# Designed miniproteins, single chains, continued (5): the designs that were tried, part 72

Each design is a single chain, and the fold is of that chain. pLDDT is the mean over its residues in the fold that is shown.

## One batch from the design tools (miniprotein)

Design m18660
Fold by ESMFold2-Fast:
Structure m18660 (fold): chain A 69 residues (1-69)
Amino acid sequence: ADKEEIERESHITMLVMSGTVAYLAKDYKSAVEYYKKALEYAKENNAPEEIIKAIEENLKKAEAELKKQ
């Protein structure tokens, strides 16, 4: 495995985790921002469709909560 590819995969994971932590803290604006960054990065790096779908689902949940604020 290429080190650059491993670092890219780790970056997707970190962005998703950051979004989830923000969501649990009820910081839905930051959660939306992190999930959007994770989604864009995942698509640019041809992440598996299951990963993309999971990020999209989390983004929709965060956007729905942000709309309530």
Scores: mean pLDDT 81

Design m18661
Fold by ESMFold2-Fast:
Structure m18661 (fold): chain A 67 residues (1-67)
Amino acid sequence: EELLARLRELGVPDSVLQKVEAGELDPIKVGGALAALRYGQISSVEEIVEKFGLPKEVAEAIYEAVK
């Protein structure tokens, strides 16, 4: 609940939030990927997929949200 609200504030799309709520995605991995992008620790969709184990579609949505 609080985690979903926080992810939304960070700019995570509703489609990704829905998958987190359904238990299909680890909210810590989603939040971690978004934070790593914002801090410049990772810079590409490929790094999100490889380092956080998120599906490419989800990784692209997170990348778009951060820019």
Scores: mean pLDDT 79

Design m18662
Fold by ESMFold2-Fast:
Structure m18662 (fold): chain A 59 residues (1-59)
Amino acid sequence: MEDKLKEEVAKLYDELEKKGLVNTELVDKVGKEASELGRETGLSAEEAALIGLRKILAK
């Protein structure tokens, strides 16, 4: 994994925690959606997770 992608994912999780949105169900949902996107598009798990987290923050 690239440290840069890991740091970006961690930053987005921190922003979600500040908003009180992080819980087990959210983490499971992001992980499942990232896994599905990775299989469908060939994106890495980190790239797919970034897309999922950004969608949640853009509500």
Scores: mean pLDDT 71

Design m18663
Fold by ESMFold2-Fast:
Structure m18663 (fold): chain A 65 residues (1-65)
Amino acid sequence: SLEREVAEALARMLLALGDIAMSKGDYETAAELYQRALELLREAGASPEFIDEVEKKLEEAKKNI
């Protein structure tokens, strides 16, 4: 579906930005970006494996705040 495709594309962009924030040590920004990506992926019904990957990234970012 278009809605799912758009949501997953937006989530992937947010993940890329979050990964960049992580590389800069900007953990608060990374956590915000990963959280937004996670919300979009859950709404889109993304695979449990992809959701788990993003949840782990979010936990890592939050542990460094």
Scores: mean pLDDT 85

Design m18664
Fold by ESMFold2-Fast:
Structure m18664 (fold): chain A 55 residues (1-55)
Amino acid sequence: ERVERARRLVDEAVELTKKAIEYLSKGTPEDIEKAKELFEQARKLMREVRELLAA
């Protein structure tokens, strides 16, 4: 149950991180801000994963 949910969250965080890297590679200020938003979302998901697995 918790492990399955954690896997889904990890997969989602990985996809967000890939998108963030693509935005960073474009190098415009707008793309950099998009990348920051995606990294923050991925970080939030990974925090949820840690909380699920620590319980």
Scores: mean pLDDT 83

Design m18665
Fold by ESMFold2-Fast:
Structure m18665 (fold): chain A 73 residues (1-73)
Amino acid sequence: MKPKIIDEVGLALALRQGYKLIDKKVVDSEEEAEKAIKEFQEKGATHIAILREGDKYVIYAFKKDEKAKPKKL
């Protein structure tokens, strides 16, 4: 499944809603950022936030918790 790319606002919402942070990378190029996104996708990230800090890219990978309800057999 393709992860959803989110901005700074989406990142703030993910943190408030208790999305699980799977991984984070800081890279200096768009090529490295793309590589990190693919690695996070392989790890099962549902949401990826990409922030640009000057010449750096800060990439956050999140997994959305699904609310599971206990059911009988």
Scores: mean pLDDT 71

Design m18666
Fold by ESMFold2-Fast:
Structure m18666 (fold): chain A 56 residues (1-56)
Amino acid sequence: GSYTVSPSAGPRARELVREIAEALGAPVEFETRPEDRIDLGALERAVEGARLRAEA
């Protein structure tokens, strides 16, 4: 999907990544920090990793 770089997007994307990883039941070591600056690319890698492991 499409995403944007912004402080408001960071925390929401971070929570979504964590929820998706937990929903998939895949172990993802991704640090969730409130209002922390995170690279959306790193988030996508975490989500993709969890998704791929759930599918594998």
Scores: mean pLDDT 55

Design m18667
Fold by ESMFold2-Fast:
Structure m18667 (fold): chain A 82 residues (1-82)
Amino acid sequence: MQAVLSVAIAAASPAAAREAAARAEEVLRASPGALEVTTLVDEDAKRAYVRGLFEDEAAARAAAEAIRAALPEPVRVTVQAA
């Protein structure tokens, strides 16, 4: 079954939000089993939201660990069956 990985990032500045979003998108797009990646940056709120659709839950969970390792910002990461 496919899985959705949702990443919510809290950043220190609007520039940091854009940079964190770009890094998260790059990590997810490079992750094995990634089918689609969508990114939204809210510069005024200094927040970024990245969502990835993966071939299966194991691929999504591996990508979640890659995100936690790659981003120093506070992140909330959720994996759900699609």
Scores: mean pLDDT 84

Design m18668
Fold by ESMFold2-Fast:
Structure m18668 (fold): chain A 61 residues (1-61)
Amino acid sequence: SPLEEALRFVDELAEKYGLPPEVRDALHLEVQRLLERGYSLEDIKAAIEETVRRLVEVRAA
C-alpha cells in the first residue's frame, strides 16, 4: 500500500541519518496527513526527503 511504502521510506531515512524517535514519529504523522489529503506517493517521498535534508543540514552546520 502507498501508506506502508511511505512509512518504510521514513524509517529508512531515520535509520540512515540517525533521526531521534520523536522526529520519526512526527514524519509518520505527516505522511498519513499528506496521503489523506490526496498527495501522490512520489510527492510525499519528495516532501519527506526535503524535510530530512533540511534537518540534517541544520545539524551539520
Scores: mean pLDDT 83

Design m18669
Fold by ESMFold2-Fast:
Parts: C-alpha cells; sequence; structure tokens
Structure m18669 (fold): chain A 58 residues (1-58)
C-alpha cells in the first residue's frame, strides 16, 4: 500500500480507537483520499471498508 493510503488508514484506526463514530471517521477518510489525494473510488472504498472492519472487531 502507498505510504499516503497507509497513513490515512492508521489515522482512521486511531480515531476509531479514541471513540470517534466510525461513520464520521470513514466519511473524513473518503473525502481526504478522493478530494485531497486523488485516489479512485475503488481505492477509497477499500480503505473505508478496512476502517469499518477494524471498528467491528474492537
Amino acid sequence: MEAQKQWVLDEGKQAVEAGKPVEEVVEAARTFLSETLGFSEEEVEEIAKEIREYAEKL
């Protein structure tokens, strides 16, 4: 995974661990990945899904 994708994923996981609502974390990650970093919808959804699955296991 590219360093930027890994950074967004790690920040998202930390935010969920800190008690932020998973939907807010996923929405912020999607916006940042698509609008700021320019990743495709497929790549954005992959990271969003990984954050959601991580939250479900906590």
Scores: mean pLDDT 80

Design m18670
Fold by ESMFold2-Fast:
Structure m18670 (fold): chain A 57 residues (1-57)
Amino acid sequence: MEGDKEARRLIFEAGRYMHDGDYEKAIEAAEKAIELAESPEVKAQAEALLETIKKLS
């Protein structure tokens, strides 16, 4: 519950960093989101975002 909330916040921040071209911070935020995610759905979202950032960087 709390981990998913924090993970979703980090997913949002990672997306913002990616939009700004700050891929290092985007990767860091996405990796933290994966670690904090408690539900498989939120973890999968964070993992997909991390893969997208790595393809763009």
Scores: mean pLDDT 83

Design m18671
Fold by ESMFold2-Fast:
Structure m18671 (fold): chain A 62 residues (1-62)
Amino acid sequence: MDPEELRKEQLIAMIRMALGIAKIEGREEVAEKLDKILEEAEKEKDIEKVEKLMTEAVKLAK
């Protein structure tokens, strides 16, 4: 497995966790934004951009 592919999967998993927390807390507006970030991260090929998206997702879920 490519190390970058594994890292991307880990970053996407963190975004999914943030989305799950927002949904559990009933934060619909935050959950909608996190869903868009997740979709963007899944389509992104640049690992640095995926890392930036994950950081934004975690900050938004706080």
Scores: mean pLDDT 81

Design m18672
Fold by ESMFold2-Fast:
Parts: sequence; structure tokens; C-alpha cells
Structure m18672 (fold): chain A 82 residues (1-82)
Amino acid sequence: SSLEDALEVVLSRLDTLSREQIIGVMEELLGLVKTELPDAEELIELLEEGIERLKAAESDEEARAIARETLERALELVRELS
């Protein structure tokens, strides 16, 4: 599956996911990026920073807001690389 499709699926499901589930999915996405686009340094750094912010989040609502911001920017970067 394309990385763009994976990002869009996660974005569409954020409101159904807990903070813990969001962290797990974001770590899986980071692993996918490192495998498929190892030279996409800006995208890798964005996702790593997003995961750190998610770990500091104190609620599911805060985690969803952080994840949405991070994934929307990640989607922009992936589209620029395509």
C-alpha cells in the first residue's frame, strides 16, 4: 500500500483511537517511512517529533489534535515527494 493511503486511513480514524493506540499507529507509520523513504529526513523528523509530543499528551483529545496536525503535515510532504 502507498504511504499516502496509510496516512489518510489513520487521519480518518483518529476520533476512534485512544492516545495509546495513536502512539502505536504513529510508530508503525514511522517504521514504514524509514523502510520506503529512508532519505525523507524532514518527514522522519516530523513523525519522530510528533510521537514525542504524543507521549507527553495527557488526554485522548490532546493526542488526537497532535496526531492530526502531524499527519496532515506528513501527508503534504509525501504528496510533494510523489
Scores: mean pLDDT 86

Design m18673
Fold by ESMFold2-Fast:
Structure m18673 (fold): chain A 140 residues (1-140)
Amino acid sequence: SMEELEKKLLEALNSPDLDKALGLLGSILVELLLEHEERIPLPGEPLSPEVEEALARLLVPHAEQLLPLLLQGLSHPNSGIRELSATFIRILAKYAPDVVLKHIDQIRPALEQALKDPNEAVRIAAKRALEVIDENEKKK
């Protein structure tokens, strides 16, 4: 249920353990995919609009608290966590553009660094996030 996923999100946001917090964000995505009867996307594959909207409904109320955690996730040793972090920033940029733009001075350089990531899926996720941010800046 969304209530159980929100409880897991709050546990992630209140965790002093970065690996536990980011791992909980990954498990939230996996649980949402299963609830929508979807498979886990291949590296670099986009989320379906249905799963993306469901994830946005969960993440947007906590966008301010999530952004620092996701920025740390962009530099995590695990490439899956870096891809997840870029993807979640993209979702927040699409559904909560004002919050992302408020912190753009930290977000843009981190995503630009992720464009140079050794993992192709991370580079694709970062590029997609920057494309959404650039469209938002054109519209203000």
Scores: mean pLDDT 86

Design m18674
Fold by ESMFold2-Fast:
Structure m18674 (fold): chain A 63 residues (1-63)
Amino acid sequence: MTPREIAEEVQERLGLSDSTRASIERLLTAEGTKERAARRLEELGRRTGDPLYFRIAEALREV
């Protein structure tokens, strides 16, 4: 799967905006793997307290 295909699947599962999908696609491209992207999102979730980061990280591991 390409970063775009993965980001589109996560967008559909969680009902995310196009801007959030584009951010996930960029993160996947930068990190190179779903696991690295998920760990980065979990770090952001811990730092910000926003539960959306953890939900996206979980969805990335399931795709």
Scores: mean pLDDT 88

Design m18675
Fold by ESMFold2-Fast:
Structure m18675 (fold): chain A 60 residues (1-60)
Amino acid sequence: SQTFTINAANVNKAIAAALAAMGDLPDASVSLSGDSVTITVPDNPALISQAKSLKATYSV
């Protein structure tokens, strides 16, 4: 598996990132800690690419 951490601008953005991850990556493990989201995905190239895109979109 691969783990990605998103440091969002605020708690609301972190919640948005987590919701997006749960919608796009149903097999992923998603956890919230304040303004940070940790996403763990299976070793699937499509899921890894999607997680990278989410990190790029929501990270500041």
Scores: mean pLDDT 83

Design m18676
Fold by ESMFold2-Fast:
Structure m18676 (fold): chain A 61 residues (1-61)
Amino acid sequence: SPLEAALDRVVAHLRGLFKSLPLEEAREIAESTVKVLRKRFPQEAADRFEARIRAILEEGE
């Protein structure tokens, strides 16, 4: 779907960004991003984004 494609692009951008940042700063950005997504998107979509963002942080530890 167009929404899923847009979200894939956001996740790809965050993956690149988190590789260039200290882990503490990456966590702060991740938490802020999740809060924004939960306000703008249905719970199920926000939960899926949070899981994908958490996976990126796991890779960056």
Scores: mean pLDDT 77

Design m18677
Fold by ESMFold2-Fast:
Parts: C-alpha cells; sequence; structure tokens
Structure m18677 (fold): chain A 92 residues (1-92)
C-alpha cells in the first residue's frame, strides 16, 4: 500500500533522472537539488521498510550529480508519489 506507492514513486524518479541525465552535464542548481531532497525527506517519513530507505539513499546520491532537467523530472515523479501517499493515508 503506502510502501508500494513510495517504492513505485522512487523507481519512477530514478528512471526519470537516468533518462534525463544529459551526457557530460554540469550538476543541477542547489535549489533544484534541495527540492528533490525535501521530497525524499517527506517520503522517508512514511517509509517503514529498509529496502525503501535504501532506494531513497540511492536517489539522494543520484541527485547530487544530476542536471537541472533530471532533477526536475525526478521531482515531478516524487511529487506525484507523495500526493498519492497523502490521499491513501487520508482515506485509510
Amino acid sequence: RVDEVIEEALARAAEAIGRHSEPPGAPGSPAARARVFALLDELERYATRPEILEMIAALREMARTASDAALEAGARELEEGLERVRRLLEEE
């Protein structure tokens, strides 16, 4: 349920970052990176499985070197996932 939604959001975000990681690009802006980290921190509050925490840690590492385009794509997937988690918790 919640863990499954988080896991799916994290997987989609990682895939989005990977697809939009322009080949030899400069790292993204501190603001774009901070947004991704804030979304990951929020999802981590709802995560109960160690495997999901490992996925969050891996995404934080990807975000450190990701381009602005990759960070924006990842942030969109994380925002959609967080919205689904919030709706699921509200209705449960």
Scores: mean pLDDT 76

Design m18678
Fold by ESMFold2-Fast:
Structure m18678 (fold): chain A 68 residues (1-68)
Amino acid sequence: SLKLSEAEVIRALGEIYLGIGKIDEKKGNFKSAAEAYRKAAELYRQAGDVDLAEEAETNSKIAEEKAK
């Protein structure tokens, strides 16, 4: 298991990628948004934030559908 300080840093990185995904989505860059949301989900899972990871994964799937 990761130390709490490491989990806090990883969670903050997840928040950054979530923000990147939201910006890319607003710009219509749906493929890049999906990749950023997927990265956020991975980071949230690594930090133990299951609910945030599931939300980010859902946003990634929605962005992937919009990219088609």
Scores: mean pLDDT 86

Design m18679
Fold by ESMFold2-Fast:
Structure m18679 (fold): chain A 86 residues (1-86)
Amino acid sequence: MKLVLVLRGMSEEEKEAYIAEAKELEKRGYKVEIKQEGDTLTITIEGVTVEQEIAYALRAIGLELEGAKVEIKFEGDTLTITIDLS
């Protein structure tokens, strides 16, 4: 399964935390792609488990409760989570 995180309006510290987490998954054998365009950070992770997808979705819902704009979309084998802190 494939996870795509689209992160907007993040501070540099927040972006570094997400990038560090993605790099740890890459060290564990996951295929990771990190793309930064302006204020948008996109992290794509291939080979995630359903448990990992649930954990990322729950974390995103937690951010929505704190005032972030969150969109969660599941299409085929891809879970896309968009988080906007702008």
Scores: mean pLDDT 84

Design m18681
Fold by ESMFold2-Fast:
Structure m18681 (fold): chain A 73 residues (1-73)
Amino acid sequence: ALDAAASAAVLPEVLATASEALKAEVARRLGQPYSEEDARAIAEALGIHDPVAAAVAVAELRRVFEQLAALAP
């Protein structure tokens, strides 16, 4: 959806304005096996507390995880 594309753009912006500690925590969680709980925890750590924005961010994080997995053999 168009809203999902707009929310995908928000993730790089949030990461760009996040502290180095938050960036490191996100990178650490992305290195773990994907889970919906980890994706939600990342959204919360980035300060995404609005339920609609959190749901879209979690869906986008899932899409990124799936894209990375699809590139693996």
Scores: mean pLDDT 56

Design m18682
Fold by ESMFold2-Fast:
Order: C-alpha cells, then sequence, then structure tokens
Structure m18682 (fold): chain A 60 residues (1-60)
C-alpha cells in the first residue's frame, strides 16, 4: 500500500538522520561533550521511532 511505502521512506529518513547525528556527536565529543551526549540520545530516539514505523508498515 502507499501508506506502507510512505512509512518505510520515513523510517529510512530517520535512520539517516540518526546516523548523521552520531557522526556529528563523535566529531564534537572533545570540544562539546554535553552536546555530543545530547546528540547520541536524540539519535537513539530517532532510531527507535524508525523501528516503530517499520513495524507499522509490516502490519499494513
Amino acid sequence: SMEAERLELLALLLEAVSDASLWLADRLAATNPELAEELRRVAEEERRRAEELRKRAEEL
């Protein structure tokens, strides 16, 4: 269904954003460790959201 395809695309986007946030966090770890930790937390949340969207797509 179109809705399942849309959820899969949103999950891919969230995974890409999560990966980018982790990359940025690694780069900032020495100069701004507090921001780096926040970015890692956000990345983990985005990855969880992506997993939820994939599960919803599987049920359609």
Scores: mean pLDDT 87

Design m18683
Fold by ESMFold2-Fast:
Structure m18683 (fold): chain A 96 residues (1-96)
Amino acid sequence: GGAGRLLTPPAEVEVGGTARQLSQLANGDIAELTLEVVSPEGEVRGTAKSLKTGGQGEARTVDRALTEDGHILVRAVAPIPAAGSGAGGTVLVKPP
């Protein structure tokens, strides 16, 4: 895995190519993000499904996903200040 960084949505993310944010659901204690890695031809390479925030001021945890043509590695980054209570954030990491 590589080091990650948080992007404040709405924003595109760059992970071993191109990724775009499909959806973002933010709730008081839980923010849910869906990221999709898309080739220039529009082929889906993979997805990352969730981002859990442990509440205000707590670290964020993101599930990791494996792409067919690479890796999206989105993992816990701590400590991370929340981008706002209930606001979702995007974690960007390089392929392993």
Scores: mean pLDDT 39

Design m18684
Fold by ESMFold2-Fast:
Structure m18684 (fold): chain A 68 residues (1-68)
Amino acid sequence: SAEQASAAARAAAEAGDGAGAATAVGMSLKNHEPVGREAGEAAARMAREAGDEGAAKTAQLSLDRGLA
C-alpha cells in the first residue's frame, strides 16, 4: 500500500541511508507493486545492517497498519 511504502521509505531514511533508500523503496513500489510489505521488510533489514533497531521497529509498525 502507498501508506506502507511511505512509512518504509521513512524508516530507511532514519537508518541513515536517506535519499538512496527512500528512492529505492519508491522505485520498487512503481515497478513491483506488491512492495508495501516487501519494502518495509527491506527497510528493516537495511536499518539492522546499519545498526538502527529503531528504524526496524518503525517498518514493522507500518506493515501492521497496512494489514489492519
Scores: mean pLDDT 52

Design m18685
Fold by ESMFold2-Fast:
Structure m18685 (fold): chain A 62 residues (1-62)
Amino acid sequence: SAADYAEALRALGEAAEKLAASTDEKKRAEASALLRQAGAALRAGNYKEALELAKKAIKVLE
């Protein structure tokens, strides 16, 4: 749905900002892998999966 797409985009944006601010190499590597998976899910139309993967990336970067 459009709402699921919007939520996935918002979470991806937040994760990308946190990734850019992070100095922890291991956390950056893990979050980058999760964000690549989230981007692939988003392109496939799997918005709920993209949202969950982006949320995991945010959690890693906390």
Scores: mean pLDDT 87

Design m18686
Fold by ESMFold2-Fast:
Structure m18686 (fold): chain A 94 residues (1-94)
Amino acid sequence: SMEERKEAFKNLLKAMEEAKTLGLDQPLSKEVAENLVKAYEILTGLKDKPKDLSKITRLDVGSIVDFIARVLGLPFEIDGKITDEKIELIKSYI
C-alpha cells in the first residue's frame, strides 16, 4: 500500500541518518537494521535480506540505498555514499 511504502521510506531515512553518525565499518543499531531490511523488502519486492543483521554497517547502508534507488529509478548517483542530497530526496517521499 502507499502507507506501507511511505513508512518504508521513513525507515530508510532513519537508517541513513544513523549511518551518517557512524564510521564506515560500524554497525547500525539492531532496531534500525531490522526496519531497514523490512523497508528494503517493501521497496524492492525482494526478500534476499542481509544474512546477518548485526553486520549492517554504514557502507552496507550506502549500497542498500543505491540499490533501492536503482530499482525505483530514483535520480541518485550510484557511489555508495550517504549524502545530504540523497537524504533530502528520500525525505520528499515521506
Scores: mean pLDDT 83

Design m18687
Fold by ESMFold2-Fast:
Structure m18687 (fold): chain A 64 residues (1-64)
Amino acid sequence: SHMEIIKLEIHIKMLEIARDASLFLAERARKKGRLDTAEKQLEAAKQLEKAIEEKRKELERLKA
């Protein structure tokens, strides 16, 4: 349904914002020598990217 497509597009956009925030925080942590924090933020970004890929595939199925 159109509403399901809209909800999924919003969800994907929220995940993209969260991914970008994690990448930004990882870079800041790296510059401050907080290597453990940087690694955790990079892992968070990696998990968010996997979720984004899954939701994008779901969106393509709904639009087909």
Scores: mean pLDDT 89

Design m18688
Fold by ESMFold2-Fast:
Parts: structure tokens; sequence; C-alpha cells
Structure m18688 (fold): chain A 58 residues (1-58)
């Protein structure tokens, strides 16, 4: 459920809904450097989110 992941990203990392949605898109496209620049998240944090996307089948 993508909406549940968006809400979790907003709560965990203090992201806006717009940034959380864009982060998911960028990770799905493999644009990790752009995702880090947009959000200020580390590569390690992005790997956690990537795993969450995979487990949720988003």
Amino acid sequence: NEEKLIKRLMETFGLSEEKAKKLIELIKEGKYEEAMELTGLSEEQLEIIKDAIKKLKI
C-alpha cells in the first residue's frame, strides 16, 4: 500500500507528502543520488526504503 508507505516516510523522516511521493518514484527509477539530494537522506536510509517498496510490492 503506497499511501501507507508515504505516511510512514513523512512521520519517520519529516518529509512533506510531495517529497515522500517523489522519493518513492526516484528510488523505483534507480535515481538514488537525486533522491538523496531531494530529501537529505543517506544511502543507507534509501536502502531501507527500497526494501520496504520491494516488500510492499509497490
Scores: mean pLDDT 82

Design m18689
Fold by ESMFold2-Fast:
Structure m18689 (fold): chain A 92 residues (1-92)
Amino acid sequence: SEAERLLREALEHISRAMKAYDAGNKEEAIKHLERAAELFRQAADLGVPGARDAAGTVENAIKALKEGNDQEAARYTTAAALIVVGILLELE
């Protein structure tokens, strides 16, 4: 349940990052992605398979946003969300 809580909170931050980006607030989007990456690292420390990959994928999205590569950032953000959904389905 702690692992599920961390993953759901991370997914909420990914959702908020997407909404902030769509509103033109790149700085707010980056902050939400940074929080998601921290939560995925915490889940990885609890032994959740795929959480470390999710953290790395979000970190790639942050780097792409900072470099102005919006298409690459969107791809990494979507990939991270799909990894999280897959992990949550396995925790059912």
Scores: mean pLDDT 87

Design m18690
Fold by ESMFold2-Fast:
Parts: C-alpha cells; sequence; structure tokens
Structure m18690 (fold): chain A 68 residues (1-68)
C-alpha cells in the first residue's frame, strides 16, 4: 500500500490536471492530514462529483483503492 503522503501527492496531481485551483488543492492537503483514509476518499469524491469532474473522480477512486 502507498503511504498516506504519497496518496495525497497523487490525488493532488489528479486535481491539478483536472483544473482545480492550487489554493483549493492546498486546502484539501491540509484537511487530509487530519482525516482517515475513508474520510479523505469521501471528501475528494464528493468535491469532484459536485464540480462535474467525473473522469478525475474515477482516477481518485482508483488511487484510494491502490492505497488499501
Amino acid sequence: SSSKQELIEKVSQILREAGVPQEEIDFFVRLSQTLSLDAMERLYLSYMHHEGKEDAAEQVRKEFEKAR
């Protein structure tokens, strides 16, 4: 399994490539430090679905699956 920090870095790259502003990514990175893996996945997926970024949401879901 990937470390939590490696997962955060991979997810942040997916968000960046999907056009999420860096300031928003930085906010999610800070929140992620205090959250469980399940809470992180729920947070990122709900955000991506709300923004209509379905392809990026699927990439994020797969990275969390690999980290388990």
Scores: mean pLDDT 84

Design m18691
Fold by ESMFold2-Fast:
Structure m18691 (fold): chain A 91 residues (1-91)
Amino acid sequence: MDQNSYVVIYRDSQTGRILSIRGVGSPSQQTDQLIQQLGQQYGAPSGRSPNINTIDQAIDSGLRTYSGRGIDRIDFSNLDGIQVVTIDLIL
């Protein structure tokens, strides 16, 4: 499968707090720069997740990492041509 580079934002559905920002899929300088900028903006951990290549894997990883009870919503957006997937976790 051709994996595009995109950004995943994990957010607490109750507080709206950003938990972390992750690069997913193929490495990209533009995506890595956006991850760094968002991490600084929200004061959240940021970086690439080498073992996450799909949105389903990103969901599973978020639920496991944050002991989430479920997903409230998933929002798709685009920032400067980069796909951003925001996963609102029920903690």
Scores: mean pLDDT 79

Design m18693
Fold by ESMFold2-Fast:
Structure m18693 (fold): chain A 63 residues (1-63)
Amino acid sequence: LVEDARKALEAAEKELAKGTKEGGAAASMGGQIAYDLAREAGDEELAEKGREIAKRGLEVANK
């Protein structure tokens, strides 16, 4: 779970870095997955990072 959450977060960060609407949508989804997995694993810090990436991704996707 923790490793899966980290991989999801890393993938979401790469998508967000592209700065595209499609990348933002992918980052929003990946960040949410990372958040859910991290919450199940009990890693609050990782969950918060996933939540922040998802929020930023959603903002970029809604351009």
Scores: mean pLDDT 81

Design m18694
Fold by ESMFold2-Fast:
Structure m18694 (fold): chain A 60 residues (1-60)
Amino acid sequence: SDMEELKELLEEARRRILAGEPVPQELVDKISELVKKLKPEMYEAFQKLREMADEIEKEL
């Protein structure tokens, strides 16, 4: 199921972060796609936060 796949991808990302390994863009893309499919409102809120963070970085 999509929920099980999302859980597995989140566990993989967490494992990599705890090990100090980079999270591959492919993994981020898969998580984003599943979040968009399962919880589109949450995905849109997340995208807005990312755009705000990017704008702040540009102003630095």
Scores: mean pLDDT 73

Design m18695
Fold by ESMFold2-Fast:
Structure m18695 (fold): chain A 67 residues (1-67)
Amino acid sequence: SEEEKRKKRILKLTAESNRATYKMSQMQAELYEKKAREDPSYQPLVEEYRRSAEQNKELAKEYEEKI
């Protein structure tokens, strides 16, 4: 019981961490998208942050499903 509760808490914290990274990566992508409108050299950073966001969203979902 105690061990199971601890395991679920770790999974929840891990999922929350991935959700936080997802949100931050989305915000960074949006900021760089605005910059890319004036300077296309920012476009690779937009793509990098969007990939990071997608990966962290999927990881969060996987950990949430294990709870």
Scores: mean pLDDT 88

Design m18696
Fold by ESMFold2-Fast:
Structure m18696 (fold): chain A 98 residues (1-98)
Amino acid sequence: MKKEIENEIEESLVLMELSILKKLLEKGIKADESTIKRLEELLKSENPGTRAAALKALAVGLVANGKVEEAKELLKKALKSEDPRVRKAAEEELKKLE
């Protein structure tokens, strides 16, 4: 019970961090190398919501850095994910880049 609550709080904080980061990147703030690396690590999270949010933030970060084709490639691969939340995130972000 307590461990599950602590994990839920940590997950919620990560999702909030990713939401804020995505909004900053959408305003044209460039993602540094450490930010990109952190987002790539979060794509491997055991939590589907965290993976989906990290995918959206990483795609926006790549676009902000001028790597639009890399962002499209990442999103096209994510469309093949077994995880429906990751697929939906990829579809929504690809639609914005078309």
Scores: mean pLDDT 79

Design m18697
Fold by ESMFold2-Fast:
Structure m18697 (fold): chain A 67 residues (1-67)
Amino acid sequence: IEDKILEEIKKYLISLGVSEEDAEKIVEAIRNRDVEEVRKLLEEKGLNVEEVFEKINEIAENVAKKS
């Protein structure tokens, strides 16, 4: 995963009310391709895992098209 995609995902999570610290933890789990850790962190924050995964795919697609 490119750093630009991770930065956009972090901004998205913060826009959902996730703290900077917690958004960074989720982004690190994504960077490490630890799907179970990502799911756990999102569930702990009360976020819809499926909705967030769909948005992550959308962000990755948009960044790839720009690059």
Scores: mean pLDDT 78

